# Ledger of designs, part 63: designed miniproteins, single chains, continued (4)

Each design is a single chain, and the fold is of that chain. pLDDT is the mean over its residues in the fold that is shown.

## One batch from the design tools (miniprotein)

Design m14162
Fold by ESMFold2-Fast:
Structure m14162 (fold): chain A 65 residues (1-65)
Amino acid sequence: PGFTVAIPASQFDEAAARAVVESFGARIVDLREWQGHVLVEVEHPKGFTPEQRAALEAALRAASA
């Protein structure tokens, strides 16, 4: 019921990312650095619709700009 978003490590802001994820009722379950990116693994108790996933991905990328 979760997915992973890759954000360039140089643009990653953990506080902003956490606020965005929590605003969707979701949580960060793992943070890993890989090849210059932070892999943000997120889960929602009820899963994500395709629309919610797209919106959360867009919001996370915007928060890291």
Scores: mean pLDDT 80

Design m14163
Fold by ESMFold2-Fast:
Structure m14163 (fold): chain A 64 residues (1-64)
Amino acid sequence: DDAELARIRAELLARADALGVGAAVREFADMLAELVRQGRLSVEQARRMLQAFLDGLERARARA
C-alpha cells in the first residue's frame, strides 16, 4: 500500500509538472500520504482524491 501510494504520487507529480502546477499538487499529495500513514484516510480514498484532482487539472489544461 505504501509503495502503491508512492507510485501514484510520483505519476501525479509528473503530470502536474507538465501542467505547471507541480508545487500545489506536491503539497496536496504529501498531505494525503500523511493522512494515510496516520490511518485517518484509506489508500483507496487517497487514490480517488488524487485521481479526481488530476482529472480536474487535465481538463483545465485542455481549456487553456
Scores: mean pLDDT 74

Design m14164
Fold by ESMFold2-Fast:
Order: C-alpha cells, then structure tokens, then sequence
Structure m14164 (fold): chain A 73 residues (1-73)
C-alpha cells in the first residue's frame, strides 16, 4: 500500500540521516532529531488524510531527501 511505502521511505530516510550525522562532528544531533520528529508528524498526517496524491508526493519528497543526504559533506 502507499501508506506502507511512505512509512518505509521515512524509516529509511531517518536511518540514513542519523547514521550520516553520527559521523559528522559539525552536525547538531539534537536539532536534527527535532526536525525528524516534525517530518514524522507530517508523514502521519498525510497518511491520515487518505489522499493518494499527497502520499505519492510525500514518498517522492523523501526519496529526494535521501538523495540529498548522500551529497552532504
């Protein structure tokens, strides 16, 4: 289902972000965790809406975020 794909995409994005950030001494982990909490809340709101178009857009956005994380140095 799209909801399952969205949750899975968020879980993978969060894991990659935290793994990357842990290796970067310049990254504020507390600030990053707060940002991730905000994203998680928005993901659940999108799922609760039942709007397939919004869910698909959220999945795409998370996939793009994962790609951007790979570029962070």
Amino acid sequence: SLEEELRKAFEEAKKKVLEYAKKQPEVNLEELEKQLEGVEKRVEEVIASGDEELIEQAIKGLQEDIEEIEKLK
Scores: mean pLDDT 77

Design m14165
Fold by ESMFold2-Fast:
Structure m14165 (fold): chain A 86 residues (1-86)
Amino acid sequence: MLEKAKEILKEAFEEAEKLKKQGKLTDEAMKEIIAKARERGRAAGLPEEVIELVERVIADYMKRLQKGEKVTFEEAEKRLEEALEA
Protein backbone atom coordinates (compact mmCIF):
# COMPACT_ATOMS: atom_id res chain seq x y z
CA MET A 1 0.00 0.00 0.00
CA LEU A 2 2.53 2.65 1.09
CA GLU A 3 4.85 2.02 -1.90
CA LYS A 4 1.97 2.39 -4.39
CA ALA A 5 0.68 5.55 -2.66
CA LYS A 6 4.23 6.98 -2.85
CA GLU A 7 4.45 6.13 -6.59
CA ILE A 8 1.18 7.96 -7.28
CA LEU A 9 2.35 10.96 -5.23
CA LYS A 10 5.67 11.04 -7.13
CA GLU A 11 3.94 10.91 -10.55
CA ALA A 12 1.63 13.79 -9.56
CA PHE A 13 4.54 15.82 -8.16
CA GLU A 14 6.69 15.34 -11.29
CA GLU A 15 3.77 16.42 -13.54
CA ALA A 16 3.07 19.49 -11.36
CA GLU A 17 6.76 20.54 -11.35
CA LYS A 18 6.97 20.14 -15.14
CA LEU A 19 3.89 22.33 -15.62
CA LYS A 20 5.19 24.89 -13.10
CA LYS A 21 8.46 25.20 -15.07
CA GLN A 22 6.38 25.80 -18.23
CA GLY A 23 4.18 28.42 -16.48
CA LYS A 24 1.15 26.16 -17.02
CA LEU A 25 0.28 25.08 -13.47
CA THR A 26 -3.29 26.46 -13.57
CA ASP A 27 -6.24 25.57 -11.33
CA GLU A 28 -7.57 23.41 -14.19
CA ALA A 29 -4.24 21.57 -14.55
CA MET A 30 -4.16 20.91 -10.79
CA LYS A 31 -7.68 19.43 -10.93
CA GLU A 32 -6.56 17.09 -13.75
CA ILE A 33 -3.48 15.97 -11.75
CA ILE A 34 -5.67 15.22 -8.69
CA ALA A 35 -8.26 13.35 -10.82
CA LYS A 36 -5.49 11.26 -12.42
CA ALA A 37 -4.01 10.41 -9.00
CA ARG A 38 -7.47 9.38 -7.75
CA GLU A 39 -8.00 7.10 -10.78
CA ARG A 40 -4.55 5.52 -10.30
CA GLY A 41 -5.24 4.93 -6.60
CA ARG A 42 -8.54 3.20 -7.32
CA ALA A 43 -7.02 1.11 -10.12
CA ALA A 44 -4.28 0.03 -7.67
CA GLY A 45 -6.90 -1.07 -5.10
CA LEU A 46 -5.98 1.54 -2.47
CA PRO A 47 -8.54 2.17 0.30
CA GLU A 48 -10.63 5.34 -0.18
CA GLU A 49 -9.08 6.82 3.01
CA VAL A 50 -5.59 6.46 1.49
CA ILE A 51 -6.73 7.93 -1.85
CA GLU A 52 -8.25 10.95 -0.02
CA LEU A 53 -5.00 11.44 1.93
CA VAL A 54 -2.91 11.33 -1.27
CA GLU A 55 -5.30 13.85 -2.91
CA ARG A 56 -4.96 16.24 0.07
CA VAL A 57 -1.15 16.03 0.09
CA ILE A 58 -1.01 16.61 -3.69
CA ALA A 59 -3.47 19.55 -3.54
CA ASP A 60 -1.59 21.25 -0.68
CA TYR A 61 1.83 21.00 -2.34
CA MET A 62 0.54 22.02 -5.79
CA LYS A 63 -1.03 25.18 -4.31
CA ARG A 64 2.32 25.99 -2.69
CA LEU A 65 4.17 25.39 -5.99
CA GLN A 66 1.67 27.61 -7.85
CA LYS A 67 2.39 30.43 -5.35
CA GLY A 68 6.13 30.09 -6.03
CA GLU A 69 6.99 28.49 -2.68
CA LYS A 70 9.97 26.15 -2.29
CA VAL A 71 8.44 22.67 -2.10
CA THR A 72 10.17 19.28 -2.27
CA PHE A 73 8.84 15.82 -3.04
CA GLU A 74 10.68 14.58 0.07
CA GLU A 75 8.47 16.76 2.33
CA ALA A 76 5.28 15.44 0.68
CA GLU A 77 6.52 11.82 0.85
CA LYS A 78 7.40 12.15 4.56
CA ARG A 79 3.92 13.55 5.32
CA LEU A 80 2.30 10.61 3.51
CA GLU A 81 4.56 8.04 5.26
CA GLU A 82 3.86 9.47 8.74
CA ALA A 83 0.09 9.41 8.14
CA LEU A 84 0.05 5.83 6.78
CA GLU A 85 2.43 4.34 9.42
CA ALA A 86 0.40 5.71 12.36
Scores: mean pLDDT 80

Design m14166
Fold by ESMFold2-Fast:
Formats: C-alpha cells, structure tokens, sequence
Structure m14166 (fold): chain A 72 residues (1-72)
C-alpha cells in the first residue's frame, strides 16, 4: 500500500542519513554532512509526495557522500 511505501522510503532516507554521518571521519566535515543530511530529512518529511522525493534525496545523499569520501 501507499502507506507502507511511504514508511519504507522514510526508513531508507533515515538509513542513508545515518550511514552518511557514520562514514565521515573528520569533525569539521562530519558537522557539515550531518547538517546537510538533517536538512534533507526534514524537507522530505514536509512533502505530501514524500515516497518518491525521499527516495531521490536518499540517492542524492549517497552520491554526495561517495564523492566526498572518494576525494579523501
């Protein structure tokens, strides 16, 4: 159902956010990534079409974290 899909999308976004925070090794970079991830989760929770938007934001977080970690 749509409610289950929405719940799963928010869970996936929360997991992506937790992994982003966990994978950042430096305090300065960690604080920046944490603020970005928290902002994106808050924005997704405000959206009425949250399932698709949460999935897109989770992917964006993963892509941006991957780029930051690869440059280390």
Amino acid sequence: SEMEQRTQAYADLALAGAEAIRQVGTKQLGDKVKAYVEKKIKEARKSKNGAEEAGRLAREIQDQLGALVAQK
Scores: mean pLDDT 66

Design m14167
Fold by ESMFold2-Fast:
Structure m14167 (fold): chain A 64 residues (1-64)
Amino acid sequence: DKKKIVKEIYDKKITEAARRMESLKTSADRKALLDEAIKQAIRETAERLGISESTARRLYQEVL
């Protein structure tokens, strides 16, 4: 199930980002970290499912 894989990758990356955000003092740094985590999650989903990053991004919008 593609949706399960998307959710597992997303939850893992967001949890890791949330922990790192605790040590960041500015909202700009926290936003940059979150944006990077989302990009990494999309990339890992694309690689695991053998699809393009643009397709993975659309799948993320459907699952979330």
Scores: mean pLDDT 78

Design m14168
Fold by ESMFold2-Fast:
Structure m14168 (fold): chain A 77 residues (1-77)
Amino acid sequence: SIEEKAKKYLDEAQRLLEEATGGVKVESENPKEQAIKILELGYKLLPEFEKTDPEKAELVRKAIENAIKALQLIEES
């Protein structure tokens, strides 16, 4: 289902963000709100990691991409 696809993208975004940040979890019972929070944190962290840790920057970019995909699926459902 679209909901299952959105959840998979959201879970992957969360996993990537946790890996980049050393365990920071973005929690919300609302999937749309969780996706938005991941995007906000990702956009905040990305310029810092681009300067200091290119591997973590890549994880954050992938987290942002997965969160955007999740949000698009949620908005279409």
Scores: mean pLDDT 84

Design m14169
Fold by ESMFold2-Fast:
Structure m14169 (fold): chain A 88 residues (1-88)
Amino acid sequence: MEEKLKKLKEEIEELSDFLAFLEEVSRDDSLPARHPERAARYAARFHALAEELGARHPDVDRRLLLQLAVEELRKRLEEAKKELEELE
């Protein structure tokens, strides 16, 4: 039980950090250039998520992919937090 709780807390922290970065980028598109190490950490994850979302929504333009990614991460974070509350 403790290992599941620890993994879930780590997943929530990672999702929260990724979501916060994408929300910042959605408000300021120059942010990745000013914080290249943060951008590099999330680049592969964003590419994978954008590819997944693009496959589900083939008519979506590039500007909407970032917004869809933010919404998808918010949903995943809420679900993970709910699971954590049920395990506590």
Scores: mean pLDDT 76

Design m14170
Fold by ESMFold2-Fast:
Structure m14170 (fold): chain A 74 residues (1-74)
Amino acid sequence: SAEEILAEAERRIEEILERYRAGELSPEQAVKELTEVAREAVRRAEEAGVIDEVLPRIQALVTRALSEIAALSA
């Protein structure tokens, strides 16, 4: 379902942010991993027929994560 895909993406994004805050990832590595999460969510949403519901929400989640990385790298 769309909810399952989004919940998985949110969990993975939080894991990436935690690793970034811990100094385990560079900004470039964090951005790469976020891109991979978004790509996987889109792929799963297309397979499930829920892309129209998932796409705007995954874009919002990724945008918020990128903003946090930018804030933490300043």
Scores: mean pLDDT 85

Design m14171
Fold by ESMFold2-Fast:
Structure m14171 (fold): chain A 83 residues (1-83)
Amino acid sequence: SDALEFHQLYQEFMARVKENRALARELGDEEAFARAQELSDQAGEIMDRYFNGEISAEEALEQLRELMAQVDRLGAELRAAAA
């Protein structure tokens, strides 16, 4: 089910954003923290549009996967900076 897959990916996405925000705070990287928060806000907008019936579960899943690529890049940058 695309709806189930979207909800599972959303939970995973939010967990990764939380990890990125925590690491950004530890490093004192205010710009990285702001980027993580912006990604969280964008994912929330996707969820709202999906919940309001403005976009399909398939469209929501596609958009969230694009944001996941961005959150993964940010996480990799932060982990490299922490090493």
Scores: mean pLDDT 89

Design m14172
Fold by ESMFold2-Fast:
Structure m14172 (fold): chain A 60 residues (1-60)
Amino acid sequence: SLLEELKKLAKELGLSDEDAQFAAKMAASYGRRHGLDEEETRKVAEKVAETILQSKKLRE
C-alpha cells in the first residue's frame, strides 16, 4: 500500500518506526486533501521526515 511505501521511505531516511508511521500518515492525509499523485505524496513524506530529523538533531 502507499502508506507502507511512505513508511519504508521515512525509515530509509533515518526515522524510527513511530516517527516513520507519523510521517507516512501525515503525507498520505495531506496528499489526499490536496489531490497529489503518489510521487508528490512521497515528496511530502520526505519533507516531513527531514523536518523530524532536523528537530531531533536540535534536541540532542
Scores: mean pLDDT 81

Design m14173
Fold by ESMFold2-Fast:
Structure m14173 (fold): chain A 71 residues (1-71)
Amino acid sequence: KPISGVELVEAILRSTDKEELTEEEIIRILKEKLGLDETTARVAAKEIFDAVGKKVVTKEELEALRKELST
């Protein structure tokens, strides 16, 4: 089943206290916390990193993305 972008970002924010996350860490969190398969998790992580325009995402950027997706 498709997962909402808000649910995806909220799961990442709940799963770590790190200020910066790599693409591989986000993939791992999505697989462990939301039960996504590897292909779906990699596509979702790539979309997040493409949106922020860099190879590491901060907690503030994830919170901003959550607000955008919940509007």
Scores: mean pLDDT 76

Design m14174
Fold by ESMFold2-Fast:
Structure m14174 (fold): chain A 83 residues (1-83)
Amino acid sequence: ANEEMRKAIEYEAEGALEMMKVAVQKATGTLDKEEAIEHLEKAIAYFEKAAEYARKAGDEELARIAEEAKKIAEEELKKLKEE
């Protein structure tokens, strides 16, 4: 429970950091499409792991938050790949 909760929080934070990198690039006009795709794919993977560990820890609310963050990252990735 303790270690699983810790992993859920760590993966959620890593996913959020990857999303922030893309947001900063957009805000500064320095967006590299290939780099942004890599960051979004990492964010999706991190949020998926966060949801998995949150569920193992019995925190369904944290799991839902992670799944919603993953969905947002997937939509952003889709938009970016559409140019």
Scores: mean pLDDT 86

Design m14175
Fold by ESMFold2-Fast:
Structure m14175 (fold): chain A 89 residues (1-89)
Amino acid sequence: EVEVLDLLPEEYKEELKKLDEELKELADKHPLDEELQRKLMAEKSRKLAEIFEEAGLERTAEILRAISEGYENRDLEGGSARVRELRAA
């Protein structure tokens, strides 16, 4: 995670930090709302995919979109498989 962030220009790193803080604050207010937590993870992955695509990291962006789709469709197992693919890439 830290290593992947180091590949991004500083401009995108600030955008990611702001996004993470906003989503974490919302998640911390509703820790037992599994549906909300799932939707927040889907949104985070989608926005990360957009940022990585703009940075030219197309493969990482594709995997992040697949993770987002998995969370959105309640496929937590599929989402985990995509995370393993991202780590291997």
Scores: mean pLDDT 65

Design m14176
Fold by ESMFold2-Fast:
Structure m14176 (fold): chain A 72 residues (1-72)
Amino acid sequence: IDKKEAAKLLKEVSKLAKKAGRTEMSKLLEDKAKEVENGASDEEVKRALVQGLFAARALGDKELEKKIQELL
């Protein structure tokens, strides 16, 4: 899995969540992106992406949801 791309997508979902007023969701995804950047295992990265996928879906960003699905 491309960890750099995974972290980038998690940060994009975090920014979207913040813009939507979902501050706790934004913080969670930002922390997950940092974990990915700091050497999380491939399994941990996939779990973080699944969380990002559900967040993107909840926020209604179909393009971002699709990009995350393509990494899984």
Scores: mean pLDDT 84

Design m14177
Fold by ESMFold2-Fast:
Structure m14177 (fold): chain A 76 residues (1-76)
Amino acid sequence: MKRVLEEKAEAARKTLLESGVSQDTAEKLRLTILSDPRLSNDSIVAAVYGLMLKVNSPKEAREAAERLKKELKEIE
C-alpha cells in the first residue's frame, strides 16, 4: 500500500515538473497525496490539471492530465 501511494505521488510530481510547474508546488502536491491514501485518481488528476493551468495552455494541461490518468490506473 505505501509503495502504491509513493508511486502515484511521484507520478503527479513528475507531471507538474515536466509541465514547468515549480518544484515547491509539485512537492506540496506530492505531500498532499501521501497524506491522504483515500484520494481518488480523478482528484489527483484534477489537482494536477488546475496547477498546470497556471503556467500552461488548456490544451497542454489536458494532454498531460490524460497521460497522468492512464499512468495512475497502471500503478493500481
Scores: mean pLDDT 81

Design m14178
Fold by ESMFold2-Fast:
Structure m14178 (fold): chain A 57 residues (1-57)
Amino acid sequence: SSEQRELVRKVAAEIWEKSGRSIPRGLLRGLVREELRARGETASESLITEAVNEVIA
């Protein structure tokens, strides 16, 4: 759980930085979900939402 939270947070931060901090929250959530799937990882919607909100703050 803690390790998965750290991974999701890291993925969200990487995508946010690469976008130039200029994408909508909904789109960022979608991109994080897709990236995790591509890596063979899974995360709850609540973890993805939390990570995205922390990164954008």
Scores: mean pLDDT 83

Design m14179
Fold by ESMFold2-Fast:
Structure m14179 (fold): chain A 91 residues (1-91)
Amino acid sequence: APSREELEARAEAMIPKVIAEEERLAREEGETITRGQLEAARALIEDDVPLDEADAIAATDTTVLPEEERRAAVRELAELHARAVIERHLA
């Protein structure tokens, strides 16, 4: 089985590809991310909150992120998702 270090290396290699794909899709669809949606996604990934609590968090701030902050958010979420997948495989 791959070691933790090998799994982390694979995740690190995948992060740029996930970011590139998410940016491509966002550009094609004109998608926007609100500040509340970003906070809800963090809570789901890091704190394992119930989906209904995440929906409530998303509703607290409907401010659309500027493009620069949206790109940073996509990168952050891709990294958090990769880390969550690794931790699940190591549990």
Scores: mean pLDDT 69

Design m14180
Fold by ESMFold2-Fast:
Order: sequence, then C-alpha cells, then structure tokens
Structure m14180 (fold): chain A 66 residues (1-66)
Amino acid sequence: DEERRRELRETARRLLDSWELDGRPHTVVVTPDLGETIREVLTDPATRARARFEVRDGETVLTFDE
C-alpha cells in the first residue's frame, strides 16, 4: 500500500529530524515496518545519519553511531 509506505516514510523523516534538533537517543525500539523504513531513509544518498539495526522479539532496535 503506497499510502501506508508514505506515512511510514514521513514518520521516519520526522523522527530523524526531531532527533537531529533535540539530540539523538543512543537506542530506540520501533516496529519492524518503521525500522525497515528508517533503514531505507538512512541509505538515501541525501541522508547523512547512520544506525545499527537489530531484530529482537519481533521489534526493531536501532542504535545510532556516536
């Protein structure tokens, strides 16, 4: 569903923008769909942030570098 993917991408971008302004948490737990969307945004050449991704108990755990 394109609309669902669009909402996930907007949510991911808003979270990343918020974290850049207010300070990035070291570790964040998100749903698998959102975690995969954040991964895609982070691999976009326009994006400079990097994170490590782990899947635990059906959830995605993000750990930001630095």
Scores: mean pLDDT 70

Design m14181
Fold by ESMFold2-Fast:
Structure m14181 (fold): chain A 79 residues (1-79)
Amino acid sequence: SALLDRMIAHEEARAKELLNNFYKSAKTDKEKAIEIASSMLSPEEADRVKKLIDEGKYDEAIKLLEDSIQRRLANARAA
């Protein structure tokens, strides 16, 4: 249990860092934002994020990334 709790805490901390980096990059460094999304999402979801950034829908891109991360963390806790 303690090991699993530490692993989940590490993944949550990493997810927060990546989300903050994504938020900062989405408007100023599209390539970096897409790279961050691709590291965390399926290819199909990463393509959706790229399209949203191209359309200037930064809030929707951030929400998609947040929702995917929360799903991954929920699955890790359930396992």
Scores: mean pLDDT 76

Design m14182
Fold by ESMFold2-Fast:
Structure m14182 (fold): chain A 62 residues (1-62)
Amino acid sequence: MDAAIEALKDALLAGDSQAAQAAVRNLRAAGMSREEISQLLAKLAATEDIPQDALDAAVAAI
């Protein structure tokens, strides 16, 4: 799961909306809840300069 979280962070920082959506789907497949993913995205948005389009795409994939 840590590697999947790192992949999500890397995709978000790169502004890669498609990779960010794929990473969110992988986290859900690994058993992470929608609430846990929402909290993770909120934490990343608070601590990192994430492009809004990539963040919105990740949220839409939950």
Scores: mean pLDDT 83

Design m14183
Fold by ESMFold2-Fast:
Structure m14183 (fold): chain A 73 residues (1-73)
Amino acid sequence: MKEEVEKIKKEVEKEIEKLTKDPDPSKIFPEMKKLYEKSAKKFEELGDKKSAEEYKKLADVLSGDSFDPSYFK
């Protein structure tokens, strides 16, 4: 579990680095949000609620807590 969680976090870090090479935040933010949401679900499946909560918060930050999803569309 702990090793699997760390591997997922490393994969997310690499994907974020690729996305942040594009200077357009309107393209980056939706992709990062989806990446964090997918990772949070994987952490829930692994039983790591703490890491799942953290990644859900990261996704929420990118959309702004209580933000309408259409804000990024």
Scores: mean pLDDT 71

Design m14184
Fold by ESMFold2-Fast:
Structure m14184 (fold): chain A 89 residues (1-89)
Amino acid sequence: MEAEQQQLAQELIQQVQDTVAYLEQLAKTSKDKEAVLKLIEDTLVALKAAKELAARDPRLSPEQRQQVIDALNQAEEELKKLKEKIEKE
């Protein structure tokens, strides 16, 4: 079903974006910089695994796989910038 496949892609993208937003909020509010940095590093590892899974997901069209992969790549870049920002503080 086209609508079901599009919904799945949107849900995956939303989950990725929510994770980034949560980590940005933790970086602003948390006093434990080491814990936040470790969580960002663990999330970056998870994003790499998620890209491999998305590339092979038979539930998604090639275009939807690319949309999910693009969202994961954007999240990776945002988290790398967040990590650098925390390290400068």
Scores: mean pLDDT 82

Design m14185
Fold by ESMFold2-Fast:
Structure m14185 (fold): chain A 74 residues (1-74)
Amino acid sequence: EEEKSLKKAVEALKKASETSPSGEGLRRSAEQIEEAIEKGDLESAKSIAKQVAKMVEKSEPELSKKIKEELEKS
């Protein structure tokens, strides 16, 4: 289920935002994905999640990996 995987990616971003130096950016990204899901725009939600995973790949590799794994399960 695409929506379920995207919601798990949002949860991972929110959790990481509590401990990361990039917390504000991660929280905002989670909110953008949630907004896209609420609007039924799963394509935009997936696109945002992929971009976030790429952006944090060097700074937060475990978070990046988790987001990618959730997207691949869909």
Scores: mean pLDDT 78

Design m14186
Fold by ESMFold2-Fast:
Structure m14186 (fold): chain A 75 residues (1-75)
Amino acid sequence: SIDADAAREGAEQLKSLGDEGGALVMEAAAYAGQGDYEKAVELALEAIRLAKEQGDFGTISMAGSVLSLAQQQLL
């Protein structure tokens, strides 16, 4: 299960550290945990775009996992 409260706290921490891509992944996970899969897809795609620009393969992988989960729920 995705702990939405923990994911939101993680997003705030990552934003304070300047990790915008990581913060977007945590926000996407929080929305998925709340059942808002459309918003989770939107944020995960934004995280992938930003991470690709920065060469951050870890964030691409994590965002891809959230994207896959959210897309399966929208079918």
Scores: mean pLDDT 81

Design m14187
Fold by ESMFold2-Fast:
Structure m14187 (fold): chain A 72 residues (1-72)
Amino acid sequence: HMEEIKERIDKIIDEAAEILRKYGNDISPEAVEAALLMIEAAIAKNITDPEEQRRIVDELEKRLAELKKRVE
């Protein structure tokens, strides 16, 4: 389901961008991780294998959830 995976990727980018906006005023590990999540999620849109794309998106969502626990 292409629409589902795209929505999941966009949500990762949006939520990581919110963290970066709030905590990005200094060079912090949290700001760096948020920026990396945004970059990796954007790259994930170009993965042509659906199974690998879902696996990578699942991993990015786990990393985002862990980051959110540290900042929220």
Scores: mean pLDDT 80

Design m14188
Fold by ESMFold2-Fast:
Structure m14188 (fold): chain A 95 residues (1-95)
Amino acid sequence: SELKKEAEKLTKEDIIKLLKKLKEETDIENILKIIRILLIYLTGLSEEEVDEAIEEIKERIKGKDIKEVSEVLAYILKNAALEKGIISKEEAEKI
């Protein structure tokens, strides 16, 4: 898909921008798009496996505060990027 091709072209700077955008995002469709791109980039899972993860996340966030959801997801994905050595500790502290 186009989304997987987009994820394969992402730089470290793009990942940092997406994490910052995710933390401040209030639209659920935009949140889901950002986490889908980040999951493809960070995990190397197939698009189908990422789609399954997104559907699970979508069900778990149902009825929750969108700001809390975006902050929690940004925190989880930021720590995943830090653990994989994609971003530094200093860069992570600025997100």
Scores: mean pLDDT 80

Design m14189
Fold by ESMFold2-Fast:
Structure m14189 (fold): chain A 74 residues (1-74)
Amino acid sequence: ASQVAGAVAGLAWLSLTNPEEYKKGKEALEKALADDPEARALYERLLPPLTEAAKAAKNIEEFLAAAKELLAEL
């Protein structure tokens, strides 16, 4: 669970900073989670709020702080 949450947080940050790596990471993660419905559900639930946190953050330190708060609610 924590590994999925960390991977999704990284993917959310990449969606704003590196669109090419975001596409690769998204495809790789979705393939890795294809046979794990619980992990896939967590990915789908976490990606939107983590992406919004990434959009609001001015730098990676602010994003990591916001992501930590979001993940603590799980």
Scores: mean pLDDT 80

Design m14190
Fold by ESMFold2-Fast:
Structure m14190 (fold): chain A 81 residues (1-81)
Amino acid sequence: SKELLEKAWLLVYILVSEGIAQGKSKEEILARVEAALRGVEGLSEEQRAALLAAADTLIDLAYAGKLTEADVQAAHDRLLA
């Protein structure tokens, strides 16, 4: 459902934001996101893959010093289209 995908997105956003703020490696952040998403009942495999891909992209942009609020919004909008 759209509500389930919104909740999963919020979870991903929190874990990515916290991980970046704490200086965690990309691999550590992605592992935490993947583990958390496995705990979300009702997500399809395709939805989990899309959420992980979004997390991967946002982490890369953040660590390159290129992440903008527009990138976060675009990732969210793409997942919920």
Scores: mean pLDDT 86

Design m14191
Fold by ESMFold2-Fast:
Structure m14191 (fold): chain A 93 residues (1-93)
Amino acid sequence: MKYKLKVTITGANATPEQILEAVKRALERLGAKVSNLKVTQSADGKTFTIEFEVETDLPPEKLIKRLEADLRYALEEVTGIDPAKVKVEVKVL
């Protein structure tokens, strides 16, 4: 199945490059085919919005849960940020 996803990351004191690295690691762990990956930072620098398309056999609810967990793990790996201080929201568009 093909999904368009929007991820919002709030509270991460990280660069756009670190966010992109964390997202790439999470998507690699997911094992899904990914396209049209875009990362945008808010004007205040506090919120990152990531949009992309995935091809996967996972149903939306399981995809969201798994991706949120994998993203939190990858953010901690790349940035050293405490996962409890970062808000990660995944939405199917």
Scores: mean pLDDT 80

Design m14192
Fold by ESMFold2-Fast:
Formats: structure tokens, sequence, C-alpha cells
Structure m14192 (fold): chain A 55 residues (1-55)
């Protein structure tokens, strides 16, 4: 994967780890940042998760 996708994957992994630990706010912040920095590269699955955490 290109550098940008590797960095994006690292942020997504941290967000999933935060969610597994019960830290929804941290997961929301990490995914929100990823969407702002990589709007055209963030997967739809992570966008749906972000919307669920926002609700």
Amino acid sequence: MPFNEERLNAVIEKAREALAAGDRDLALNLLGTAKKEYPDKIPEEELELLEQLRA
C-alpha cells in the first residue's frame, strides 16, 4: 500500500482498539480526523462506524 494508506490504516487500527476498550469518544475523534485528512481514502465501513458513534 502507498504511504498514505499505511498511515490511514494505523489510525483506523487505533480507533478500533479504542472502541474495543470502550473508549467511544477516542474512536470517534480518531475516525473523524482520518475522514478529514483522507476523505477519498477512508473505507465506507469506517465512515458507517463514525456515523454510528456520532448517533
Scores: mean pLDDT 76

Design m14193
Fold by ESMFold2-Fast:
Structure m14193 (fold): chain A 64 residues (1-64)
Amino acid sequence: SHMEKLRKKEEIFKAIAEKYDPEIVKQVWEENKNVLLSLDPISTEFYLRLAVRLLEKRKAEEEK
């Protein structure tokens, strides 16, 4: 159901936020909200993990 998919996406967000910087995860979620809401939960997890890792790398390079 739609509610089960939303619940799984919420759990994915929290799990990723525990392993990465929560502010970076929140930023990625807000900037990519439309894409993430249209994906299934498994695709949402892969997309979010990749986007978070890319943003962390970009921020690290900008500090140089």
Scores: mean pLDDT 77

Design m14194
Fold by ESMFold2-Fast:
Structure m14194 (fold): chain A 92 residues (1-92)
Amino acid sequence: ERKREEAERRIRELEERREEVKKLLEEGLKAVEENNIEKAYEILEKLGMKVPEFKEPLSEEEKNKLKLYLEVAAGVKEIEIAVELTIIREEL
């Protein structure tokens, strides 16, 4: 059925978005470790979270907070994708 093919395509698109979120988190955490705070902020915005107002150079505590913001932002996106995948599968 066409309805099944459409659902399978949407599932593939959501799985691709999930992999992208995972890559963004890895890149963001690496940027913090490399002191590339500008890139970390860019990735945080791509994950849909408000950028915190830290002044450079960042303290270790501020770097840990930035890492936590990245992990939370990615986690929220992962949950949104998981919920949408469940809804699509239930409508089949």
Scores: mean pLDDT 78

Design m14195
Fold by ESMFold2-Fast:
Structure m14195 (fold): chain A 100 residues (1-100)
Amino acid sequence: SEEEETLINLVSTKLYTMAQQNPEKESAFKAVLGIKSISVEEFTSYFKKKLEEVAGDPEAVAKVKELLQKILEAETVEEALKHVLDLDVYLALLSIKKAV
């Protein structure tokens, strides 16, 4: 949806700005997101894939959006990356729950 695209773009731009302002933390961004390079396109691709994993599950989509909002509201790199990890943990646990 347009709302989802807007949220992903805002989150991706914020993380890119944080990475540019904190070049000493570049390796932490790469490690947490599993990406080879820092760019808005890499962040956008990452979050699009996460949202696609829950496509057709309105409750899970709502939870992913909530976690994306928390990333967007983060004031520090540590807080932002913590919420990226929270998103990954949520999706991992959801996958386990759906398999059972």
Scores: mean pLDDT 87

Design m14196
Fold by ESMFold2-Fast:
Order: C-alpha cells, then sequence, then structure tokens
Structure m14196 (fold): chain A 64 residues (1-64)
C-alpha cells in the first residue's frame, strides 16, 4: 500500500540521517568510542538500504 511505502521511506530516511550523525560523532570521538559509533552507523545504514530495497520491490510490483 502507499501507506506502507511511505512509512518504509520515512524510516529509511531517519536511519540514514542517524547513521550520518553517528559517523560524524565517531570522527570527533576517541578511538574506542569512535569504533562503537562507526559500527552503529554502518548497522543503521544497512537497515536503511534494506528498507529501500524492500520499498523498491513493493513499488515495482504495485501495478503489475
Amino acid sequence: TEHSINLMTESANTLTTRSNTLYTEGMNSDPVTGTVLFSQSNTMMDGANTLRDGTDYVRSTRDS
């Protein structure tokens, strides 16, 4: 549904924004803290990409 596509898109955008924030915080942190923040950033970006792939799939089949 359009509602599901919109929610997935908003969630992906939120995860991308948070990932960018964590990456920036990691760059400005000590090495130990930075490693944790980079790991979390990568996890959130992977989640965002998964949601985008799912959204693209749903959108591609919506009118088939």
Scores: mean pLDDT 80

Design m14197
Fold by ESMFold2-Fast:
Structure m14197 (fold): chain A 55 residues (1-55)
Amino acid sequence: EELEKLKEEARKKILEVAPDVKFGATVSTADGKEAPLEVYKRLVEKIEESLKAAE
């Protein structure tokens, strides 16, 4: 359950900050496959770090 919520959060964050981004092109994120929670957590963290660096 946590994995699915984390996946949705990652996708929402990507689309919110970069609505014109293509999934799988910018980040090899979930394509509907199961992945470790750590992978998705790191993905979200990377996105936030990139946003802060851009500022």
Scores: mean pLDDT 55

Design m14198
Fold by ESMFold2-Fast:
Structure m14198 (fold): chain A 86 residues (1-86)
Amino acid sequence: MEKEKEELEKEIEELKKKIEELRKKIDLGRRSFPPERYQELMDKLDEIKKLLEESKTSDNPEVPLKKAKEEIEKLEKELERLELGL
């Protein structure tokens, strides 16, 4: 139980760090992105943060955590496309 909790907390912290890095990349690209697209990416980051907070208070943290990971992966791919001008 303690070890599982520690592993979960570590994973959440790693994902939070990744979200902060993605936020910085989005902010740096803000002038190059269409305004509507920038807002969509920022809204997506907020949604992912909400999922990570849910994983801290959930009786089944694996479910919101898995969803957060999937959304992060999608966001990274969308950001990569925008950086390539696609």
Scores: mean pLDDT 77

